# Ledger of designs, part 37: designed miniproteins, single chains, continued (5)

Each design is a single chain, and the fold is of that chain. pLDDT is the mean over its residues in the fold that is shown.

## One batch from the design tools (miniprotein)

Design m17331
Fold by ESMFold2-Fast:
Structure m17331 (fold): chain A 63 residues (1-63)
Amino acid sequence: MSQEEVLEAARVALEAAKSLGNEKAVEYAEKAIEAAEKGDVEKGFEYVVAAVMEIMKTAIDQL
């Protein structure tokens, strides 16, 4: 997985997190962007996964 792919995934997650109003997901997505820009692809990916999990929890709770 490339640094560019992780950065793009993090940006998409940030938009989704903001749309849902999930502050925790926003925090993880912002950290993912920071890690990816620093070149830490593995850490960036971990934060993307954490953001997506928080987004999924919020979406399920709204059902």
Scores: mean pLDDT 81

Design m17332
Fold by ESMFold2-Fast:
Structure m17332 (fold): chain A 69 residues (1-69)
Amino acid sequence: MAIKIEDRSKKENQKLFLEEVYEGVKALVEAVARTFERLHGDPEAAQAFKERVLKIIEENYKKELEKLE
């Protein structure tokens, strides 16, 4: 039988991994948005792209966190 402390540690490790992936993907989206701004010279379009993609990533991150409950 699993001990509650062990189960909590496992879930905490899974949450930490998920958070690291989420932060990494956010950094990648920031880099892509900066490249898009440079290539197109449209900071508003680059910002809109970044916000839209980050929102999708955040929603997916929250759904994955809920699965760990």
Scores: mean pLDDT 76

Design m17333
Fold by ESMFold2-Fast:
Structure m17333 (fold): chain A 70 residues (1-70)
Amino acid sequence: LSKEEEELINEIAEKISKDDPSLSVEEAKARLKRLVEEGIITEEDLKEALKLPTGEEIDRFLVQKVLERL
C-alpha cells in the first residue's frame, strides 16, 4: 500500500469504528487493507467515501462497492 492509501484507510477506519463500537479500529483497518490489496476497493473509492458525513454512510458505501465487484 502507498502512504496515501494507508492514511485514507486509517481515517476511514476511525470513522467507521466511532459509529460501530463492536468493530475496533484495528479490525476495520485490516479489512480495508485486504480489500485494497485485492483490488476490490480503489484509492478513488476511499477518497469518495471520505466525502460522506458519517462512518455509517462510509461503511454502507464501501460495502456496496464490494458487493458490486464480487
Scores: mean pLDDT 81

Design m17334
Fold by ESMFold2-Fast:
Formats: C-alpha cells, sequence, structure tokens
Structure m17334 (fold): chain A 74 residues (1-74)
C-alpha cells in the first residue's frame, strides 16, 4: 500500500538524518541505502510517481554526501 511504503521510507530517511547528526557514518549509509531500495521497489510496484521517486533519491544522495563529509572531518 502506498501509505505504508511512504511511511517506511520516511522513517528510514529520519533515521539516516539522526545518524548523520550523531556522526554515525555507517548507520547513515545503511538507512539511506535501504530507503533508496524501498523507494525503487515502490516505484516499480506503481505505488510512487516518478516525481516522488526523484525527490526521495535526491534526499538520499544529500544524506550520503553529508555522511561522507562528517567522516572526512573526523
Amino acid sequence: MKEEAKKRIEELLRKAEEAVRRGDYESALRYASEAARLAAKAYRDGLLSQDELDEINARVEELIEEARRVREEQ
């Protein structure tokens, strides 16, 4: 169901954001990758529009970039 998929994706993105704030690079990458994987599956299943997928993928890429910066500062 679309709402369940979106809720799970948002939860994973939230956990990735929290991991970035803590400097937990490994957890941030894990949650961001899982969110991207779930979004791609939901798009293939017709539960997400291309615009929704692109928005989620942009957020994932931003989180991965921030996680890498945090790692480089340590």
Scores: mean pLDDT 81

Design m17335
Fold by ESMFold2-Fast:
Structure m17335 (fold): chain A 61 residues (1-61)
Amino acid sequence: SDERVTQTLAEASRLAQAGRYDEAVELLRRAAREFEAQGDTESAQILRTAARFIEEVAARR
């Protein structure tokens, strides 16, 4: 797996655990755009899915 994807997910998880949901979502969406621009649609999809999950969790609080 791409090490950058794993590191980005770990950083987003850390931000979400700190209650910084908007920053976690922005980080994931920015990274997804970078991977899409490089033609890595699979990595972009993983990051977008993670962003949607964090948004759903934040909306329930």
Scores: mean pLDDT 86

Design m17336
Fold by ESMFold2-Fast:
Structure m17336 (fold): chain A 65 residues (1-65)
Amino acid sequence: MEEEWKKKIEEKLTTLANALGLKVSKETIEKVAEEAVKEFLENPSPEGFKYLLGVAEKLFKERLP
């Protein structure tokens, strides 16, 4: 489950980066996805994947500036 969610988050972050015209390494995307999954496991939400995706997008944007 965690590995599948991490992969889905990586795909969503890659799509987001492309939509924003950002050149981001695969390693950065993988690291952000891993941190987002860890954060979700520490603070689980009934929103499930939707909450996890929100956390991942926040972490992703935080690492770009």
Scores: mean pLDDT 73

Design m17337
Fold by ESMFold2-Fast:
Structure m17337 (fold): chain A 69 residues (1-69)
Amino acid sequence: MSLEELLEEAYELGRRLGRAIAAGDSAEVARLSAELRRVVDEARAVGGEAAKREAVRAAQRGTNEGLAE
């Protein structure tokens, strides 16, 4: 998977996580949090600390947007 694809996946998972938090769905929050950790770890493996930071920022941006919905 390319870094661009990983960043898009992090954003989309973050958005879903934000919605799950807003809905109080603890099971979905746990599942999405585990998937996000996997994507962030994969980004780090591909592009090091810089890619990890970009994936974390993408996930945070998604989560903030999901919470606002």
Scores: mean pLDDT 86

Design m17338
Fold by ESMFold2-Fast:
Structure m17338 (fold): chain A 65 residues (1-65)
Amino acid sequence: AALPPEEAFLRALELGAEGHRAAKEGDYETALRHYEEAIRVAEAAGLGRLAAELRRSKEEVEAQA
């Protein structure tokens, strides 16, 4: 089941931040997992703009890997 939009937004931001931190540490596998989960949460809640921003962050990590 999808999270309420408010909870989904906060959860996606938390996961995105964890992904960014992992990428900064060079842990691209962990970063990708966090971004993939963040995108899933955002999409399930209909947060299309946030999901698009998270996909862009994921693509940046994939370019580094």
Scores: mean pLDDT 82

Design m17339
Fold by ESMFold2-Fast:
Structure m17339 (fold): chain A 91 residues (1-91)
Amino acid sequence: SKLEEAKERVEELLEELERFEEEYGEKLTPSERAELEAAKELAKAALEDLEELEKNEEKYSEKEKEQILVKVEARVLAARGSLLLAERRVA
């Protein structure tokens, strides 16, 4: 399902962000580390929205589900952008 695929993508992104911070966090400036932490919080918020939909799917209209999924996608794109910038900074 779209929900299950979205959840897998967000979980993988969180793992990538956590592994990057553990391996390269010390090479980042304090402001760059703050950007990476903000990206992790965006990914966590996206996962929470998806878990809410998974638990209470029947309580949401199709339009409401689509709106939440768009919000999740926007957060994922922002978090991935922050990770890409951080990767380029340590290369």
Scores: mean pLDDT 86

Design m17340
Fold by ESMFold2-Fast:
Structure m17340 (fold): chain A 55 residues (1-55)
Amino acid sequence: MLAIKVTLEDGNEIIKLEDGSYLLIKKDGSVEEISEEEAEKLAKGKVKSIELVEL
């Protein structure tokens, strides 16, 4: 499936899935499902790169 991957300046990653859900992948390798509001808050002013990825 296609997803949008947002890499943050702190090394954490946010994945936006096609179904509208958001995952936070921390630099330690842990994965959490987060809300859209939390994803927007984490991304605001901290985005290093955005890419389209196939999962």
Scores: mean pLDDT 81

Design m17341
Fold by ESMFold2-Fast:
Structure m17341 (fold): chain A 56 residues (1-56)
Amino acid sequence: SLEIETEASLRVAPLGAERVAQLRAENPDATPGQIGEALQPVIAETRKLIEELEKK
């Protein structure tokens, strides 16, 4: 549901922001593509979290 998706997004957003900040600190010229690749694990965890929240 929308509520579960919103909850998952709110929990994962800080992790995504921190990951992007870390990547840019290590690679100041990081491209949008490189940032997208770095965020793939975070996207996968978001999907997993949505599944777990739906089981409740």
Scores: mean pLDDT 73

Design m17342
Fold by ESMFold2-Fast:
Structure m17342 (fold): chain A 85 residues (1-85)
Amino acid sequence: MFSEEELEEIKSNLLSALGLPESISDEEFIEKLNEAIKEAEAELAKMRAAGDPDYAAKEAIFNYQKEIVNEVIEYLKKKLEEEKK
């Protein structure tokens, strides 16, 4: 698992990559990350249906990136739970 410091760095990089403001709420950011995952999954499904030769490589990269993004989502969910205290 990534450390809290590493997850914060990944969060910052994802915000920049998605063009999102630092002022975005953790709840909205989770929604945007889930939207990005769904969009990528739809693109991969289209590539698979078309028999795209790059599909296997892109699927492997996506699966790796999805694991990282899911760790960030779980981290943000924990922060939201702690803010209730």
Scores: mean pLDDT 79

Design m17343
Fold by ESMFold2-Fast:
Structure m17343 (fold): chain A 116 residues (1-116)
Amino acid sequence: MTPYQKLIEDLKLVLELSEEFVAKNLGPEAVPRLRAFKISIKNLLKNYPEEIVAALILRGIEAKLPGAADFYLFLGMAYFEKGDLEKARYWFNKALELDPNNELAKKGLKIIDEKL
């Protein structure tokens, strides 16, 4: 699997993440941020081939753009919803590497650490 194929699978996993699960664990204030992220990704996938979308997202991660931290935050939440607490913890830590002040990622880590 190429890094591009894996990234597209991870983006699709975030698109499947439930707003109810995010609201329950991070609070209702996290839902507008998830919606904004999903809208941005859906818009990219509608207008560009998957390989181009993956390249653009990887570029944003390398440039440490704010959307990269949100991607890792919601990928952590998607794995948490699936019950994969170790992967959830990994991605929340990645979000904090990009944005150390990400309060939602800190909250996610606290919840996961209390369950592990």
Scores: mean pLDDT 83

Design m17344
Fold by ESMFold2-Fast:
Structure m17344 (fold): chain A 86 residues (1-86)
Amino acid sequence: PSREEILEESEKALIIIQLSIAIKLAEKGDGEGAAEAAEKAAELAEKLGLEEAAEYARKAAEAAREGDYEKAIEYLEKARDIVAES
């Protein structure tokens, strides 16, 4: 693999880690922590051109800030699946 391919895969792994952290924080009722992690994941996903994953991560951050942790987790799981399949 090229250096570019290795860096891209590393960035995808980092996005998945941030989304997984956000899910755990939402499960604990930490809306601000979950939103922060989701926003970091969204910014990284956008830089990689994963616009759909970024959109779901941003929706998750909004839901987490509103205290809708069930919806936040659903959006985070969708974002993570998109990144994993990319």
Scores: mean pLDDT 86

Design m17345
Fold by ESMFold2-Fast:
Structure m17345 (fold): chain A 73 residues (1-73)
Amino acid sequence: RNELEIELAIAIMGGDAKKAVELARKLDEKNAAGLLLAGLGAARQGDVEAAREALREAAELGDEEARSLLEEL
């Protein structure tokens, strides 16, 4: 599997919300799923601003789950 996806999962599990968002952005400029995952991780860690940034970008890429979650923030 993609090494960046593994690093993203590790960052999320370790509670590094900012690193998770940065890795998701680098993974694929069209990867809404990566941005959604990073946004969920950031929200869980209480980093609402990082969560909003990641979820907004995922929603712009057409992810309806990210759009729904962004409205809850």
Scores: mean pLDDT 69

Design m17346
Fold by ESMFold2-Fast:
Structure m17346 (fold): chain A 76 residues (1-76)
Amino acid sequence: SKIEAIKEAEKLIAKYLLENGGRVTDEQAEEIIKELKEKYPELSEEFIKTLVDHFKRLAERDPELAIEIAKKELEK
């Protein structure tokens, strides 16, 4: 379902945030978008970009909080 695809996409983004110390560069964001488009074709490109941008902004504002949220997401 689209809901499960969203959940899996959020976990993938969370993994990248943890691996990169709570930060995402513009180049890394583009790579994440590409991977998500290939793995979850049922999600629109616009939705994927919005989702990745949300976590990128979080990482820019508060990388420690981004790590904490990412850990919580992966525990679901």
Scores: mean pLDDT 83

Design m17347
Fold by ESMFold2-Fast:
Structure m17347 (fold): chain A 60 residues (1-60)
Amino acid sequence: MKPLSDEEILKLIAEAIKNGSIPPISEEVAEQLKEFMLKLIEEHPNWNKEELEKYILEKV
């Protein structure tokens, strides 16, 4: 799997907020979420972008 860029991860977070899965969050909380997602990608390098996106949206 090609690793997601910071921009792509932030877009996934924004989409989760738009869908109501995540309430509006502060910039510092968004940064913490981004770091958490980057660690998830490192721990699960075999996950596709689709699988990762589904996991993020389903878990929140």
Scores: mean pLDDT 67

Design m17348
Fold by ESMFold2-Fast:
Structure m17348 (fold): chain A 94 residues (1-94)
Amino acid sequence: SAQDYYDLGLEYLEKANEGIAKGELDKELLKKAVEYYEKAIALDPNFAQAWANLGLALYYLEEYEKAKEAYQKALALDPNNSVAEYHLSLVLEK
């Protein structure tokens, strides 16, 4: 299901975030998170949180144009996502 793919993506993103907090960027964990969020979105294109987390994973991978598109989609679906709005502002400065 879309939720199952989202949950898998979240597991990889959370593990990547733990590494980032320690100064270790694991791009393979981020790529796995992207893969699963893209699978979630393929099943449910209106999954706002999957778009937001896709944007964050792409931002860490420095894929700024793709991150921007993902955050814009997340905000179109959920305008009150202040985290996505903040990260979109950071991407627009790149």
Scores: mean pLDDT 86

Design m17349
Fold by ESMFold2-Fast:
Structure m17349 (fold): chain A 75 residues (1-75)
Amino acid sequence: MEEAVRRLREMARLIREGLSDPARLARAEELARAVEPALEELVAATKEGELPDTEFARALLELLREAAREHARLL
């Protein structure tokens, strides 16, 4: 889980720096693929009523906030 948190934070940083750079976009896509199994585990745990990993949830929320911020700039 620790590595998944690190990858989510790195993706948020890349989005904040701008994905117009092809190298940053490629790295963000690589990190997204690497994090997918951890997201599936989080969904499964939530469905079973288990408390989700707080650090993972915070990192994911930060990633979503950065993505929403970038999307809003295009509107």
Scores: mean pLDDT 70

Design m17350
Fold by ESMFold2-Fast:
Structure m17350 (fold): chain A 60 residues (1-60)
Amino acid sequence: SLEERLKKYEEIAESLKARYENLLKTEDPSDPKKQREIEAVKQSYKNSVEMREKLEKLLK
């Protein structure tokens, strides 16, 4: 259901935010692989928020 998808996206966004904050604390800025991972997590978080907003609009 759309409600279950919303809940999953909320959980994913929270997890991605925690992962992003953890990566910023632990990763070496000279490692390009880790820099790409940070950017990928950031982008995934933005996508999750945007998808959640679209799903909420469909439920209303």
Scores: mean pLDDT 76

Design m17351
Fold by ESMFold2-Fast:
Structure m17351 (fold): chain A 69 residues (1-69)
Amino acid sequence: SKIEELIERLRSLVPEHAQETLEELVEALKKGDLERVQELGTRLVLLVPNPEIAALLSELVKEWLKENS
């Protein structure tokens, strides 16, 4: 799925020190906890200030909403 592709790309771009935050975000997304996803996404961008990561996070939330709307 596109969600799985976006997660895989995020894993390839996120350095090891931020991987735990990314995995917590993925688990929150699987639970539909969008408030937690937003919190962890903000934290991830602070840990790794990369506009590509921010863009991928936006696409990930957009795809999740399409599948759950």
Scores: mean pLDDT 84

Design m17352
Fold by ESMFold2-Fast:
Structure m17352 (fold): chain A 60 residues (1-60)
Amino acid sequence: SLYEEGYRIGAHLARNGVSPEAIEEAVRRDARAQGLSEEEVRELSEGAREGALKEYEEKR
């Protein structure tokens, strides 16, 4: 799903020190640039934020 895809992207970027806010914004921007629907953009960006937050909770 797009949520799971976003989750993987967010987790990866968070492991490299990118903030959850920056990840969410970047993923949302990229998805819109690709022409995804607003619902698809929301699923991807929400997934990315959650993936990033989980990585920060674990503390690398």
Scores: mean pLDDT 82

Design m17353
Fold by ESMFold2-Fast:
Structure m17353 (fold): chain A 55 residues (1-55)
Amino acid sequence: EKEEKLKEVITALENGDFDRAAQLLKELSDEEIEELKKKYPKYRTTIDNLRASLA
């Protein structure tokens, strides 16, 4: 179930849908976001930027 939400974030990022990705990231806990960055290191910087600038 948590894995499904993580995949939705990555799909949004792959499609360039940063609004959707930011919305989904707001629904995740800090632990889930850390797990996402660990599993998908390629998107780590993008995720951090979205959290910092699209809050």
Scores: mean pLDDT 77

Design m17354
Fold by ESMFold2-Fast:
Structure m17354 (fold): chain A 106 residues (1-106)
Amino acid sequence: SAAALAELQALVVRLSELAAEMEAALAAGDKERLIETARRIIELVREAAEALVTDPAARERIERLLREMEELLEQMEKETDLERMRELARRLLDLAGEVVGILLAE
């Protein structure tokens, strides 16, 4: 529907803004900002999935990806090496992209 397409477009814009904030936090070495931004990405993806997904199989795939993102966030909270943190942040963004791909396929 036109409304669902508009919500998906808004999601992509918001994710792009959060991805840019995450890159800025990584460049600054700001772990607190990085963790806060990662948490916001997970929340945004969860809210979008609840609003837009009607297919049970798609919901199950997204729930699995959300669990993996939560595990990455927990690893980031414990990580002290900036390069390892960058790898974890990139993986989290990749998983967020996979959720967007599932939502676009609906």
Scores: mean pLDDT 85

Design m17355
Fold by ESMFold2-Fast:
Structure m17355 (fold): chain A 62 residues (1-62)
Amino acid sequence: SAEARAAYEEGIRLLSQGKAEEAAAKFQEALRLDPDDPVIGPRARAYLAEIEAGRAGIHTVP
């Protein structure tokens, strides 16, 4: 869980710098290390979902 927390914190730092893709990789790492963490798990999933939605779908219409 210490590794998961470190990955999550690094993801937050990257996201605050506008580096969404790098942040997504760190949030994915945190979830793989400790998906059941009651603090990190839901937060990392929420951030990852927002980043993935922005990258994958927002500009795809036809």
Scores: mean pLDDT 74

Design m17356
Fold by ESMFold2-Fast:
Structure m17356 (fold): chain A 62 residues (1-62)
Amino acid sequence: AEEAALAAAGARGEAYLPVIKETRKLMDKLDELGLSLREQGLAIKMWIDGKSFEEALAELKK
């Protein structure tokens, strides 16, 4: 049955909820700055790679 796979998928989803919430906050800030979707994607990637939000913005301004 698929129940074990669905339970495992649910547990993985729950583990990602804090990251999703933080990513949404980051997206809201990027939207306020008027960045394109491509630039927003790059900023999020840099944040996931361990850069701060401010460092990601500095890289986009280069």
Scores: mean pLDDT 67

Design m17357
Fold by ESMFold2-Fast:
Structure m17357 (fold): chain A 91 residues (1-91)
Amino acid sequence: SLVERARRLAKVTLEGIKRLAAGEAVSAEEEAAAEELERLALASEAVLPALEEAIRELAKAVAERTGAAEEVAEEKAEEAIAAEREALRAA
């Protein structure tokens, strides 16, 4: 049931990814589904394949449909990761 829930969340996440790749804002429901899928993947390795599939589809959709948005999204993701790492090291 947990894996089934993760796959349903992955489907909603993929729809959000397609919107993002098209240059549209994602819905709050699609964003919440992505966050919940990530949370479940962190709690259980059985969910990780669903998250990985969504990430691969994100990279493909962005590259094929919004090359400029891919650069901006990658920069923002790296900035957020670096900030988290620095906060953890400073503690």
Scores: mean pLDDT 62

Design m17358
Fold by ESMFold2-Fast:
Structure m17358 (fold): chain A 63 residues (1-63)
Amino acid sequence: SKEELKKKALEYVEKGDPAKALVLLLRIEELTPEEKELLEKAQEYVNEQKYDEAAKILRELLA
């Protein structure tokens, strides 16, 4: 479910693996436009190897 994927993604962010968290969140089919924008921004940071910035965006999404 969406909530289970969000919970697992938050665990990965807290363990220092925002790239793994992002992969899990991209599997959610019921994303709001706001969530999609945050995921796109997090993907940009991961592609730039800016993992701390990606983690910050993902924590905002998961709050």
Scores: mean pLDDT 82

Design m17359
Fold by ESMFold2-Fast:
Parts: structure tokens; sequence; C-alpha cells
Structure m17359 (fold): chain A 78 residues (1-78)
């Protein structure tokens, strides 16, 4: 698959390190706007690198998929 952008890679690494997170939590950790974080998360989800689910508060939580773990390993090995 195509290379991840630096920002997409940063989002994946953040999810891998911190576990399931909301778009707002990712935005705060990376110094992004919430809209930018959501845009990146939607792209990663469309690529099969991230999946989402509804948390107990009704908030959408994002997690690294198996494909996302494999992508991180490939990027780190380069």
Amino acid sequence: FPKLSPLELAVLKTLHKHGPLTAREIAELLGLSQSTARRILRRLEARGLVRSRTGPDGRRLYEVSMGGFEALAAQTAA
C-alpha cells in the first residue's frame, strides 16, 4: 500500500501508544484541530488502518487495526 504521510503516521503511533482515543484526545496530544484529527482518522479508517467503535459515553473511539500495526512495523523498519 502507499506510504503514510508524517501526520497519518503520528496519529497511528499515538493510537498504538495510548490505546483507544477520541478524535479530540488525538487532536490535543498532537496539537491539531479536532477537524484535522477527524479528517486524518477518516482517511486511516477508509484505508483499513484504524477502526472505530462507540464508547460507553456515546463518544466515538478509534483503535489501530491489524493493518495499522503492520503499517507501523513497515514504517519503523525503513
Scores: mean pLDDT 78

Design m17360
Fold by ESMFold2-Fast:
Structure m17360 (fold): chain A 87 residues (1-87)
Amino acid sequence: MEKLKKELEEAAEEAEKLGLTKAAHYLAKGELARKQGDYEKAIEYYKKALAVEPKNAIAYTALAGIYKEQGDYEKAEEYLKKGREAK
């Protein structure tokens, strides 16, 4: 239990040095908001992830998923294209 927690903290520290930790935190918060049905909050967090990592394909895919769930297929298609270009 405590050993696993330490390993997760060490992995998070390494990810931060690779420039991943901040974007990953925003993606996690966005996913939580999305699961709770708070699409406005989820969109905010995914956009914050893109502010930290502009080529984050996961954030673009997540935004496309939200717009699709809202019935905005045109906006969903736009974000899917941006995600493919970001790789």
Scores: mean pLDDT 75

Design m17361
Fold by ESMFold2-Fast:
Structure m17361 (fold): chain A 70 residues (1-70)
Amino acid sequence: SMELEEEVLRDVERTVEAFIRVLPTLSREEQERALAALEERIRRLAERYPQYRERLEELLARVREAFEAV
């Protein structure tokens, strides 16, 4: 079902936005744990939904860029 796949993608996009927003308020240990969990989720989604791979890779780049900025 394409609708379910799109909902999952929208959910991860919202999660990335939330991650970027809260990242500066977290301790370094919490930042590293949150990054690792989100990277793993995005990586698994890119493997499961190759049609969204490019968009998921862009989200992963945003997550990494935000982490490097703090």
Scores: mean pLDDT 85

Design m17362
Fold by ESMFold2-Fast:
Structure m17362 (fold): chain A 82 residues (1-82)
Amino acid sequence: LLERVEEAIAAGDLREAARLAIAALRVLAERDPETAKKLAEEIEELAKELGADSPEFIARAALLAARAAEEAGLAEEAERRA
């Protein structure tokens, strides 16, 4: 999952990076709601710093979501649901 998000960002495909990140966030919200809550708080702070519609925000938020799913052992489930 993290590798696929990194590849999408490197290719300039922020839509694909966002799609993978949304799948990761959904799986985290269902399987590990405490991690999802902490991640949502981190993403909210990042949006305040960079702007919620900026390319840099989308890329960094996607990396945070993918990394959180990897650490929770949910990366494969997130990829299947993306």
Scores: mean pLDDT 81

Design m17364
Fold by ESMFold2-Fast:
Structure m17364 (fold): chain A 114 residues (1-114)
Amino acid sequence: SLTESGGGTFKEGSSLTLSPKHTASKPVLVGWWRQREGEPPQLVASLNLETGKVLYSEEYKGRFTLSYDPSKKTLYLHMNNLKVSDTATYYAVVYDEATNSLIFGEGVKVTVVK
């Protein structure tokens, strides 16, 4: 129930915003995970919708910004100053309290080239 938009190939130093829409009836947490080839999945950022608290993994703090529009059911990941090391598949995640489940998007493939 996550519709993702806007992967592809990007130049190092550029910016990208991912903006998937969800259909969860009672979202309480939204966030982003990534997976690089041959590596375990890694948390990028999360936002607790009940408290407004945002958590960023240290690697992305200051370069990536997570926000959420409840009226559009859209979560945003704004990625600044892209590095080749940001090349990964990015997964939007929503925790829906109505189903007590984490909903993952299909994954957005982002490739950063020099």
Scores: mean pLDDT 83

Design m17365
Fold by ESMFold2-Fast:
Structure m17365 (fold): chain A 68 residues (1-68)
Amino acid sequence: SEAQKAFLEKQAKELLEEARKVPNPSEELKKKAEELERKLKEGKVTPKDVLELGTMLALERMKRALGL
């Protein structure tokens, strides 16, 4: 539905904004963010794309909290 698409696009935008604030992102994080940004422009964002970047950012937050 259009509502589901709008929700996914909003989540994608929020995750991309968070990714942009990471000062020294890993190559995997950069690649995933670039892929999601491309898919957002194409209107092809899936739940899997959002979950994958969301998981990577959660791990980055945990690493930062642990001083890694």
Scores: mean pLDDT 84

Design m17366
Fold by ESMFold2-Fast:
Structure m17366 (fold): chain A 69 residues (1-69)
Amino acid sequence: SSLKQELLRLIGEILSLIGEIFELRREYEKVKEVDPELAKKLEEKIKELEKRLEELKKRMDEVSEQLDK
């Protein structure tokens, strides 16, 4: 089923994105007190990736619902 392949692809993208967000949050914690300019850029990038993560999760839910039918 093409829907099962799409679900696996989405899971892979979600896991990769969670990893990226985790690493950026870790870097933010290191620099937030010593480099406010870099911290601001990291915070903005984290927010962008979190928005993308929510979009991918919504798509995953849609594909999962189609698989149940």
Scores: mean pLDDT 86

Design m17367
Fold by ESMFold2-Fast:
Structure m17367 (fold): chain A 100 residues (1-100)
Amino acid sequence: DHEQRFIEVLKELGILTDEDIERLRERAEKNGVSLLTVLLSVLVGELLRLIAEGDFAAAAELLARLSPEDFALLLEHMLAALSGEAGRALVEELVAIRNA
């Protein structure tokens, strides 16, 4: 289950608490989207923050926790959420960080 694996990764890394997950469930319901979509958006936001701060080691650690299937789902979500060159540039950067 992609949703449960993303919850576990985000909790283990201290990005989300159980209270945060419950608030995200409410947000997902209100917006008519899956919790998985909201979790992917949170993960993208955290990765963008780490990259902007130059914390590539923390970004690499986060990406290393994802299976190849979960990483592919994250890349698909980013390409859908970020249009044009920005989405492509971020995908290329995340692939480079994961493979370093």
Scores: mean pLDDT 78

